# Designs tried in a protein design run: designed miniproteins, single chains, continued (5). Part 21

Each design is a single chain, and the fold is of that chain. pLDDT is the mean over its residues in the fold that is shown.

## One batch from the design tools (miniprotein)

Design m16739
Fold by ESMFold2-Fast:
Structure m16739 (fold): chain A 75 residues (1-75)
Amino acid sequence: SEFEREVKESMVRMALAVMSLDPRTRELAEAAIEALDAGDYEAALRHLEELLAAAPEEDRPLIERARELVEELAR
């Protein structure tokens, strides 16, 4: 449903917004959010993969959860 899509998108945005990121990883998180807002789930996943590779170990589970939610949205 449209509501379920909006909830999942909000969860991804909140997860990425609460992380303490350096400027470079923040740019990647913002690029992922911009792609999500545009409905470009493929681009959002690509940016999340780059973020996952660059992020500190402690942030990886939250980024991985965001990736799972975007994968569900892409179905």
Scores: mean pLDDT 80

Design m16740
Fold by ESMFold2-Fast:
Structure m16740 (fold): chain A 90 residues (1-90)
Amino acid sequence: SERSIRLAEAAIEAARAALEAAKAGDVLAAIGGVLRAIGELLDAELAGDERAARIAELALRAAHAALQGDLERAEELLERAEEELEELKE
């Protein structure tokens, strides 16, 4: 569904922003990305959209890993979120 795709994409974008901020050493921007990912997960959960919530949860885990300096884990989780988003678009 369009809403599911939008919520999932927004969560992935937030996580990607957090990862790039973390790579640049911008802790405040990385925190901002985590907070946005939390908001997108909450929106997906409140909408009852289990697939979007699953993708948003992976994105949030990626953003959190990035904030903690685990950039490799963040990239792995973000790749999984992007794979599940491709499946959602079908």
Scores: mean pLDDT 86

Design m16741
Fold by ESMFold2-Fast:
Structure m16741 (fold): chain A 60 residues (1-60)
Amino acid sequence: SDEEIRRRIENAEKALEEHPDNRAVLQVIVHELEELLKLTENEELKRRIQELIDRARSLL
């Protein structure tokens, strides 16, 4: 499950890199990452997810 969460984080990172100016994509990324936070108790993964949420929100 942690490996699946890492893959989803990597997919979100790629989407953010490819579409930093697309508001709809950024909103979807934030929503998906917030759902991932609920699925893990791993502090390192939580930190990575939160950093991506903060980055995506800063672009909104």
Scores: mean pLDDT 84

Design m16742
Fold by ESMFold2-Fast:
Structure m16742 (fold): chain A 57 residues (1-57)
Amino acid sequence: MVEKAVELAAAGDDEKAIELVIKLAKEDVYKALEALRGIVELGKEEVAAEAMQKIND
């Protein structure tokens, strides 16, 4: 799941990447944080920020 979220972001499928991060956050916050870090390291900080916004909602 973590690797899949990062792969989707790398492929430009930002919406699916965000959805997987939100799902991870509901199941395991630490895995969601790991996925967010991977997305940020890809240079996709905006995608990571959107996922964090939706998790906090």
Scores: mean pLDDT 81

Design m16743
Fold by ESMFold2-Fast:
Parts: C-alpha cells; sequence; structure tokens
Structure m16743 (fold): chain A 55 residues (1-55)
C-alpha cells in the first residue's frame, strides 16, 4: 500500500539518523544522559511522522 511504502521511507530515514547519532556519541564520548536525550528526540520525531501518515 502507499502507506506501507511511505512508512518504510520514514523508518529508513530515522534508522540512518539513529546510526549517525550513535557514531557521533562514540566519537565524542557522550554521556548516557546526552545520548538518552538524543534518542528520545529521534523517537518523538519518528512517532510524529508515523502519526501523520495514519491521519
Amino acid sequence: SHMDRRLGEVLGEMQREVARVAEEARRRGWSPEELRRRAFEVADETQARVDELRA
């Protein structure tokens, strides 16, 4: 379906962002708090996009 394809695109984009954040955290030695905050930001953005697709 159209929704399945668009959902796949959104998830693919977010997966790349998560990988980028993880690499940045490794390179810079981020604290657990900073990494957790960034992870929640990505999760919230992903959920908002998924909700938009389901509206």
Scores: mean pLDDT 78

Design m16744
Fold by ESMFold2-Fast:
Structure m16744 (fold): chain A 61 residues (1-61)
Amino acid sequence: STPFDRLPPAERAAVVARVKAAIVELNREGRGPSLSAIAERLGVSRSTVSAVLEHLRRHGA
């Protein structure tokens, strides 16, 4: 798969949306939204999740 930083803006936004949805679902299930839990839920690497969370931290919670 293409690294997050190399994705086109539209695909990057889609990945960000999926991470946000995974956090909401994990919280609803009573699970902590950890890097491992989000990565497992989405079938992506923990490094991808980390990059998305850093992007959210810089551009809006």
Scores: mean pLDDT 76

Design m16745
Fold by ESMFold2-Fast:
Structure m16745 (fold): chain A 83 residues (1-83)
Amino acid sequence: MDDLRDQAIQYFLQRRYQDAISYYDQIISINPNDSDAWTSRGDSYYYLGQYQQSIQDYQRSLSIDPNDSGAQYGLQQSQQQMS
């Protein structure tokens, strides 16, 4: 789990968002209640301009942890891009 998360973060920092998403997909498949993984995949979709997918991931994160400030912020930003 930690190795997958570290790899996802490294790809994200390199702006390799598609590669980061692949690792977040694996994390979510193992633990679908990992709100941070949903938020981080949402962030990756946001930077790819995939705002609809980003919104869906942030909403999923908030359904798990309503106090996830990253998901709250990301949802607001993604919705502004589509309005």
Scores: mean pLDDT 89

Design m16746
Fold by ESMFold2-Fast:
Structure m16746 (fold): chain A 71 residues (1-71)
Amino acid sequence: SAAEREALAERLLAELREALAANPDLSPEEVRRLIARLVAEAYEAFGGDEVLVAEIAARLAALAAEWLAAQ
């Protein structure tokens, strides 16, 4: 459901925010690896639904880009 998708997206975004806050010295390469791990989690959770995974991946990438730009 849309509510389940949003709940997972919020959980993964919170996990990314906490990881970035815990290690402010993360390189762009390390941030990319972290996003790849979270995207893999979304892929498994949605049974390979590429559209739903792409939406979550875009949100994670946007958060990471904003964080990297602030450094």
Scores: mean pLDDT 81

Design m16747
Fold by ESMFold2-Fast:
Formats: C-alpha cells, structure tokens, sequence
Structure m16747 (fold): chain A 67 residues (1-67)
C-alpha cells in the first residue's frame, strides 16, 4: 500500500525531527522523506497514491502551522 508507506515514512521523519521542538525542520524532514518514497516507486498508480497521501499529510501540517 503506497499511501500507507508514504504516511509511515513522512510520519517517522516528522516525529524524529520534531524531538528538537523545531516544527519547520520537522515539516521539511517529512517533505524530504516523502520525496524519497515517491522516487523509489516505479508504478505510476502507486506513485500517484503515495503523492496524494503525502500532499494531504503536508496540508494537515501547514494548516496546523498557519492556524
């Protein structure tokens, strides 16, 4: 499940980076992890599923940041 793999990778990266309390660094870490997952997927449908999951994850973080 490409979407679940994306959410796990981004969530793990966010959690690890946010141990420092730096929300901006944590968001950037999640974004970078998402790009790595997308780059590792060769199937177009799975890549699109992962991209959608990653975009929704980032949108949720941006809403939290923006208020």
Amino acid sequence: MAGLRMLKAMGDAFHEAYKSGDLEAAIEAARAAGEEVIASITDPREREEAREAGERFLAGLEETRAG
Scores: mean pLDDT 80

Design m16748
Fold by ESMFold2-Fast:
Structure m16748 (fold): chain A 57 residues (1-57)
Amino acid sequence: SALRQQLLAAIGATLRAMGDLIQAQIDGASPAQIAALQAAYDAAKAALDAVAAQLDA
């Protein structure tokens, strides 16, 4: 289903954003870069939560 594909894509995007954030912290990235990656992760997580909520409807 389209919703299942959206869920898998949202999960993948969230995991990728989390990985990028963790890697930036390991690499000692600037606070500005970490803040940008945190915002990207937060946006991906919000999108995932929105898609997941559609499955509970």
Scores: mean pLDDT 86

Design m16749
Fold by ESMFold2-Fast:
Structure m16749 (fold): chain A 84 residues (1-84)
Amino acid sequence: MIYAPEIRSMKDAERFIRENATSLRKGDVIVGETETTRVEGHVVEVRETADRVVVTAMLIEEDLENGRPVAGAFGRVTVEAPKA
């Protein structure tokens, strides 16, 4: 599990995945948490081509009130980054 306190939204999670695509591996879980939100990115696939790394992740964002989820957003993202 990778704790990334800079991740506060699904957009921040996509950015983190893009910036770290060459270091991520299948089965990695990225977590960002604040007092009012929890964001998880579950890396479900990493594929390398000659020129690119392609990372597919499931993203979950929950809004918290009094420690209870009151709203949630779910998505799947595929991020392509140049191979280092």
Scores: mean pLDDT 78

Design m16750
Fold by ESMFold2-Fast:
Structure m16750 (fold): chain A 101 residues (1-101)
Amino acid sequence: EIEEAEARIAADPNDAQAWLELGKAYLKRGDYEKAIEAYEKAISLDPNNAEAWLNLGRAYDMLGDIEKAYEYYKKAAELGNTEASFRLVLLNREGKLVKLD
């Protein structure tokens, strides 16, 4: 939940995992812009966190920004995230990337 993540961040603002969890809580609520801000902070603290890149892609996908979603899923997949690789396949199968051409 948001309150729990915020309490962790208040105790340690450099806790990349707490920022990731805050982003996930906002994503669940549909607060995609706030989720993006939290995930960007998580990535700034730990740029090799594949899950943060994955969830940043998910937030942009939910906002309909398919180009950014693709970029961030690709980054997460390059870092070894299997779910991001799967989501790239789903975007291609839905023809979303083809519509950008």
Scores: mean pLDDT 80

Design m16751
Fold by ESMFold2-Fast:
Structure m16751 (fold): chain A 66 residues (1-66)
Amino acid sequence: MQQRQQEYSAKGQEAGGQVGRDLALKQGLPQDQIDQMEKDFSERGGKVGGNVPDSLAYSREIAAQR
């Protein structure tokens, strides 16, 4: 079921990117580092989402990062 894995990966990338951007802004990082944080968190979110089909587990992790 790669379709489900792809869906979770895509949602993970989107959620991760948003969290990374928000975190960088809260830390007062410069624009280039905001972009780096968004990219890094997006990539990690995608990997987590793709490997963990349970979106609830990923949501808990995102909540813990806020």
Scores: mean pLDDT 67

Design m16752
Fold by ESMFold2-Fast:
Structure m16752 (fold): chain A 84 residues (1-84)
Amino acid sequence: SELDKAKEAYEKALELAQKAGDHYGEGLAYEGLAKVAEKQGNLDQAIEYYEKAADAFQKAGDKDKALDASVKAGILQLKKVLLS
């Protein structure tokens, strides 16, 4: 599927970013994986990936992207509670 191909591409991007020590690239890849998980309805996985993206962006020094990813994780946590 399109989502499966997107997931594989982001997983490969994550591997390459981690190998290169590219924390910004790591954040972008985790953000992509979070969006795929969100589209698949996997809220727990999407939350985890957004939290990992926030940590990676924080390590990269991109405070704005780190905050944005953190907020997205928080919104999905709220959505999970509302769906329960």
Scores: mean pLDDT 90

Design m16753
Fold by ESMFold2-Fast:
Structure m16753 (fold): chain A 77 residues (1-77)
Amino acid sequence: SKVEELEKEVDKLLEELKELIEKGKVNPSLLEEAKKALELAEELKEKALKVEDEEKKIEILEKLIKELKELIKYFTS
């Protein structure tokens, strides 16, 4: 389903951000901000998956994907 495809993309981006943090690939001045962003993104994914409306769930997941891509770009020099 589209939801499953979007969930996989979110998971891939979360794993990418986590690896960047663990391998010291994040800008050192933004490290704490990156860690907090990862925590918040995990929480937002959890909340999105609890949304009953499929259409609304898709919109939230698509927005989260866009935000995660922007955050990864911002945290990497």
Scores: mean pLDDT 86

Design m16754
Fold by ESMFold2-Fast:
Structure m16754 (fold): chain A 67 residues (1-67)
Amino acid sequence: MNVDISRRRNDAYDRADQLATDLLKNGASKDDAIDKATQVIVDNSDLDEDTARFIATRLVDRQAAAL
């Protein structure tokens, strides 16, 4: 069902966003935050590593710019 795929991806993005924000607030590097966020997206969605890394990079970049 489209709802299940959408929910899984949204949950993965929310978890990655929260983790990246927490890591950046605790003084982690962008590279570390990207790596951890990528792993969360891969583990919690049907996205491949390249796509997950691209999304994680954008999430981390936006979070770092907002802090």
Scores: mean pLDDT 80

Design m16755
Fold by ESMFold2-Fast:
Order: sequence, then C-alpha cells, then structure tokens
Structure m16755 (fold): chain A 96 residues (1-96)
Amino acid sequence: KAIELLEEAIKKLEEAIKALKEGDVEKAKKYLREALKYATEALELSENPEAKKLLIKAQFLILVALVSLDMGDVETAIESAEAAKELVEEAKKLEE
C-alpha cells in the first residue's frame, strides 16, 4: 500500500534526476510533480511517525527542486531531488 506509492515516488525521482542530467528541464519538472504526488499519498497512508517525518522533509526538498528549476538553478535542483530520494528510500525501509 504505502510501500507501492513510495516505490513510485523513488522511480519518479530517479527519472527526474536523469532528465536534469540530460538537460530536459520540462521532463524533470513533470517527474518531480509526479514524485510529490506519490510521496503525499504515501504520507496520508503511513501509520509510522518516523516515516511521516522523512516524507514531509522529502516533500519540502521536491518543492525546493521545482523552485530552483524555475530560477534556473539546475545544480540545486539535482542536489535537492537526490536528497529527497534518499529520504523516501529510508521511509520505505521503515514501512517494511
């Protein structure tokens, strides 16, 4: 349930990071928005307080990545997306 949504969020963050490294900002923004959606749905289904805390931090970092791209800061967007992915992976480990 929550694990499946976390797996989708991780996959979308991986696709976003790949798109950013390839210079496809519009594709990256699409995947970041999809990752945010899955992370938000996973947060609503989670019953683990520590997983919820990690997912809230991940949501914030995805938003930072999106704002950074609107400002032309691709480096900060990559760093924020990678940090968000690590937090979602840790949240998934807590749900297992």
Scores: mean pLDDT 90

Design m16756
Fold by ESMFold2-Fast:
Structure m16756 (fold): chain A 110 residues (1-110)
Amino acid sequence: PLEKGKEALEKGDYDTAIKYYEEALKQNPNDAEVWLNLGEAYLAKGDYDKAIEAYQKAIELDPNNARAWANLGRAYLHKGKRDEAIRAWRKAFELDPTSAYALFAGVEPP
């Protein structure tokens, strides 16, 4: 399910990706990578509230995942929650200063 979800996400089929990730989470709800990928699918689809929830679950399971923090910041920014976005961005940068900028696709934090 995880690999099929990633294939669907890469093809832009976000609804199919979400279905496969939800299936993977029914088998293992403590998979931080699946929660991270589910958040990415929701973010790409524009469902920022569900993306935030999924990224928060990924961080609860793996608090040192810089990619989850960076994407949480991006989702908060889309919701207009600037202070939360800045805090998440700073945490991502503290964990991985070299790739934090790349995770935001070259966009500087507000």
Scores: mean pLDDT 80

Design m16757
Fold by ESMFold2-Fast:
Structure m16757 (fold): chain A 66 residues (1-66)
Amino acid sequence: SLAEAAARFAAEQATGKRPSEETVRRIAEAILAGDEEAARELLKELGASEEQATNAVRLVRMILES
């Protein structure tokens, strides 16, 4: 899905690592549900800083609203 592709891209940009497909799905589902806090926590568990996680969530939202 577009949401999963966007979540994968943003997570890779934020962490420099390729996340698992399960983690990508969880991030995409959190963002689609409007739960940006849950999405940021998942990104931080992958090693993103607070700033990187916040920027990654914004990037996914921008892609989905284009």
Scores: mean pLDDT 85

Design m16758
Fold by ESMFold2-Fast:
Structure m16758 (fold): chain A 67 residues (1-67)
Amino acid sequence: SHMIEKQAEEVKKKVRELALEAGVDPETAESIANVIANTLKEHADTITPEQAIEAGKRAAEDHAAMA
């Protein structure tokens, strides 16, 4: 459990950074990062940290494209 919590924190940080780079505002970037990190914690048996980061990057890009 401690390892997945640490991985989720690292994924959260990386997704937040990617969202900010994509032009997403800080509040929305934090929201996307939190959703992705929580998804990884809930589905750690089926989703890798790398897949979670990729999903977060895609969500950020989709949000930026809609704005």
Scores: mean pLDDT 82

Design m16759
Fold by ESMFold2-Fast:
Structure m16759 (fold): chain A 56 residues (1-56)
Amino acid sequence: MPTAEQVSSLSSREGSALELVLEKGLENTTAREIAEALGISVGTASRILKRIRELI
């Protein structure tokens, strides 16, 4: 689980993606689902998901 300090360093978009990962589980959350939920490209969502994986 990410620490409070790590969570506070996330952008609003990264924070929203983290909430999705926590709701669905990391292994059940895909870059496509993050892209669809946040209205961003799959490439951007993939980078955000990688960042979240480093924090968890």
Scores: mean pLDDT 73

Design m16760
Fold by ESMFold2-Fast:
Structure m16760 (fold): chain A 69 residues (1-69)
Amino acid sequence: SELEKIIKEIEEARPEIEAQREEIERILKEGKAIAEKRGLMNEKLEEVAEYIEKIIEGVDPEELAELEL
């Protein structure tokens, strides 16, 4: 599925996300707030944002699999 493909690409980018976690967290929060304010949030976008937030929080891939798969 499209969501599974996006999540896989995000997981492949985990080292870069972790290296820039503070900046990515800030941008993600701002983008999410804008999307929510304009009614652009949907279930897939929310799930992608949550996955990135879990990576930023330092959740292991195994723990993410238990919670979201």
Scores: mean pLDDT 72

Design m16761
Fold by ESMFold2-Fast:
Structure m16761 (fold): chain A 86 residues (1-86)
Amino acid sequence: KTTVLTLVNATVGAALLAIGGGVQAELEGGEMSSSVSGDTVTVTVTNASDAGIQAVRDSALGIAAGGGSVTITEEGDTTTITVDAG
């Protein structure tokens, strides 16, 4: 399974939350990679457990609770999360 979190209009705090979710997913048995392009942060997690995927979802919800928005889509074995930090 693959989970991709794309954070747009990233603040330092939102970026740290997104990366923290990816790190938690790796600690739960997944593999994490991250990239930054301008104010966009992309976190990709592969082979994560359900707990690891939930950690990435929880990070996105935390960013949205701080004044942003989140969209989560699941198609087959791929979860796509788009978060706008405002």
Scores: mean pLDDT 81

Design m16762
Fold by ESMFold2-Fast:
Structure m16762 (fold): chain A 71 residues (1-71)
Amino acid sequence: SKIEEAAKAAREAAEAAAAGDLEKAAEANERALKILKEIYETEGEEAALEALEAALKVVKERAEEIEKALA
């Protein structure tokens, strides 16, 4: 689904940022925002918020994984 695509793009952005690839992180973030905007325009605010919540969850989980790996 588009919600899953937004979450994948957000995860890719978080992984790129953790690797120090800020250009790739910015591109993945732009893609995630574009997908979220498309969800908002086609499915409405509630669907867009659900997609945003899913994206934030994967970013938080990935950040926690990176913190453990860096310890």
Scores: mean pLDDT 77

Design m16763
Fold by ESMFold2-Fast:
Structure m16763 (fold): chain A 66 residues (1-66)
Amino acid sequence: SEFDEIIEKAKKATYQEAVKLLVEFMEKNNIPWSVVQEAIDEARKVSTDPKEQIILTLKILKEKLE
């Protein structure tokens, strides 16, 4: 899964690199910002750590889109 590859890269990346990976993945796959924003809001309810929020956002997007 391309999601699993991006999640593993994000785990090993800095926060800024993880954000860039999410944005590039969103643009490449034409994922609407509204869908990404909903996933971010869900991730923010689970974790207060910015990097963990990005990783959780990718996991939530995988669940919604796969």
Scores: mean pLDDT 85

Design m16765
Fold by ESMFold2-Fast:
Structure m16765 (fold): chain A 56 residues (1-56)
Amino acid sequence: SMEERERLIRAAGEAAGLLGLGPEGALQVARKFAHLELSPEEAERLIRLAREHGGR
């Protein structure tokens, strides 16, 4: 569902941010973690989440 996808994107972004992986690392984690293909909008959201939770 859309709600489940957003939760996975949120969790992946937070985890990648906390681990200090950065934007590219966050995208890789999301692909492997959820094994789903992200839309451009979802990818942008994930990158923002990683920045917010990891700082840089």
Scores: mean pLDDT 73

Design m16766
Fold by ESMFold2-Fast:
Structure m16766 (fold): chain A 61 residues (1-61)
Amino acid sequence: SALVEKAKEAIRAGDYETAERLLLELYLQGADPALLSQAGRAIRAGDKETAIALLDQIAAQ
């Protein structure tokens, strides 16, 4: 998904505002809300590795 890749790029860049907006867009497209919730928590904690891993899991669905 292009949105997943953009969200991963935003996380790598430390642009958490853009990353959180893209998580909302993924939610509106039907991504798993439990995985999105976990990814949002990882972003707010500054845990880039966990956030990216959760986005990869979303992309695999």
Scores: mean pLDDT 86

Design m16767
Fold by ESMFold2-Fast:
Structure m16767 (fold): chain A 96 residues (1-96)
Amino acid sequence: MTKEEKLANDFIKKLKEKYPDIEVLDVKILRHEGKTIIQITLKTPLTDQAEIDELINDFKKIVEELAKKYGFKVLKITYTVDANGIITINVVLEEE
């Protein structure tokens, strides 16, 4: 398992500690021009926008903490939510 794969797994593990009902549908790790992109696709039973926003904010905190521990700088975090409760999160990282 690569350093990036370990980091992605730790993001998911920490998120599931607070949100055990989330389902991980896909995890992709891409490398482009010295940057690492971790794309995580989740299914959530949450339907309230405030609860989804709380989940995303908690995920951002987990990402910042764990990325720093693994020697990565967080450049950008973006997400999309579809009508079926599928959340796609993109984490753009650079090695320090």
Scores: mean pLDDT 83

Design m16768
Fold by ESMFold2-Fast:
Structure m16768 (fold): chain A 65 residues (1-65)
Amino acid sequence: SEAAEKLKELLDEIAEKSKDKSADEAQKIANEYGKEAEELARKASVEEAQEEIAKGLAEVNEKTK
């Protein structure tokens, strides 16, 4: 659960930074943080965290456009 909260926070930050940056920059940020979030979920070994990541990523993509 702690890992899920951290991942959600990370995804929320990606969305915030994406709004202020160009599409190219947003993709670079998403690649960097997205990969980090995936690794964090792996280390946590929590299925619930994986579900939260999928939801967060979907929200980020929708927020972009």
Scores: mean pLDDT 70

Design m16769
Fold by ESMFold2-Fast:
Structure m16769 (fold): chain A 61 residues (1-61)
Amino acid sequence: LEKGVKIGLAHMYVGLARILRSRGDLKGAAELLREAAEIAEEVDPELAEEYREEAERVERE
């Protein structure tokens, strides 16, 4: 699969996580951020780490 497709998919998961967080679904948001991190890991490990850190922050809120 093209790297661009994976980055696009990860970005969509992050967008949905943002919506869930705004609605108070912190667990759902963190779960989607972890999915985005797994997808991004093969393409951009630094971005994947940022998504994992964001998921941990969201879960603690």
Scores: mean pLDDT 80

Design m16770
Fold by ESMFold2-Fast:
Structure m16770 (fold): chain A 64 residues (1-64)
Amino acid sequence: AAEAHIARAREALAAGDYETARAHAVEALRLAQAAGDTAAHNAAVAVLREVEAATGSLPEIDLA
């Protein structure tokens, strides 16, 4: 379920694994949209914002 992916994304954030955190947050977002779950959608977006804040100067974003 979307909540399980949100939990996994937060665990990955705490571990500094931003790629895994982003992947789980994106999957949670997709599942929340399919289910019409606004709360889960907002939680997934919040995780994505946290990933962006932690990784705001990723070379792949700055270079291309």
Scores: mean pLDDT 75

Design m16771
Fold by ESMFold2-Fast:
Structure m16771 (fold): chain A 113 residues (1-113)
Amino acid sequence: SAVAEGLVAMLQETADRLKELADKLKDTESAEGIKEVIERVQRLADEVRANPEAASRVAGTIGRAVVEIQRLVDEALKAIETGSKEEANKVAKEAIDRIRQLLDEARAALAGS
């Protein structure tokens, strides 16, 4: 479906932005958490692709989660450009925790469809 394809495209874009963040925070305590979140975003994209009708039914929930994840990633990337690497690492840690919650919500919605 066009809706599921749109969600997959957004998730792929999100994974690419997270890869940029992971590279910029390489050798920091956040690196492993970002890698985990990338794998989870890619897995959600695969699950959306495998279940396009279910994804279409819960597109609002998944879409809102992806938009919020994108916002958190952009804030972490901005912190790297404007602040210290230490401050950026703290912002990234807080973002990772919230992204995990959003991914749990998106997957629960998809599984319940």
Scores: mean pLDDT 86

Design m16772
Fold by ESMFold2-Fast:
Structure m16772 (fold): chain A 75 residues (1-75)
Amino acid sequence: SHKADELAEKARKALEEGDIDTAFQYAVEALKIDPKNEKAIEVLERVADEYDRRGETIKAGIAYIVLGVIKAINK
């Protein structure tokens, strides 16, 4: 979907700029519209890993849970 692709691209740009919280928000909004959006899934995976790397344990946990739900929906 066009809107999901736009949000996924905003998420990617935020991640590239080091704004992990904004990247997470846009990736989740894209996946609410289209849970199969590949770019949004890739951004969310990188966001989860980056939160984990930074020791943001609760934020990393939430991102991993969202990823698990998305992967379960897409089976």
Scores: mean pLDDT 89

Design m16773
Fold by ESMFold2-Fast:
Structure m16773 (fold): chain A 63 residues (1-63)
Amino acid sequence: SLEEHYQRGYDLGRRLAEEGKSLEEIVAEVKAWADAEGLTPEQREALIRGAVEGYLEVLKEKR
């Protein structure tokens, strides 16, 4: 489901942000992963949206 792909992206975005990656690096990594897994455009978009939100939540926690 799109919700599952969003949640996967969120978890991945959080992890990569904790590792010190920038938003640009996270989005590039998530796009590469989505393309490798053969995700649909809608699934890819949900995954990217999740990753961005995961990154932003880590930034809030570090404030």
Scores: mean pLDDT 85

Design m16774
Fold by ESMFold2-Fast:
Structure m16774 (fold): chain A 60 residues (1-60)
Amino acid sequence: SPKIQQLQAEIAALDALIAQLQAELAQETDERRKIVLQSAISILQAGKDFLRRLIEQLQS
């Protein structure tokens, strides 16, 4: 399905962004900046989970 392919592409883009932020977090020494990065990663992971559930609904 073209819609499922598009949603998978969006998940892949989120995975790439999460990986970049996780790499930045691993090198970060500022505690406030760490909290901001952790929050951003959590929000993006929640968005990914939402998109995965949409794909599951479209496949059922």
Scores: mean pLDDT 89

Design m16775
Fold by ESMFold2-Fast:
Structure m16775 (fold): chain A 88 residues (1-88)
Amino acid sequence: SEIEELKKKILELIKQLKEAIKNKDYKSAVKKLSEIRELILELSALLNDVELYFELSGLLKELVDALLNKDYDKALEYLDKIEELVLS
């Protein structure tokens, strides 16, 4: 289904973003974050789930704040939470 395909794409981008964070690859991390945001909007629209969109958007904001503060452990925790919500 289109929903399952989008979920798989988001999960793959999350894996790539985790690798970029661990490797301190700022350029790749920013690009993957942008792509994840767009796919989350598409997924939430297909699910007709506005609450999921706001919850995931909140976690993405906290992820960005953690990265700006160089709190990579918190950044990875927020990515794990995003992954769990996408899989639900």
Scores: mean pLDDT 85

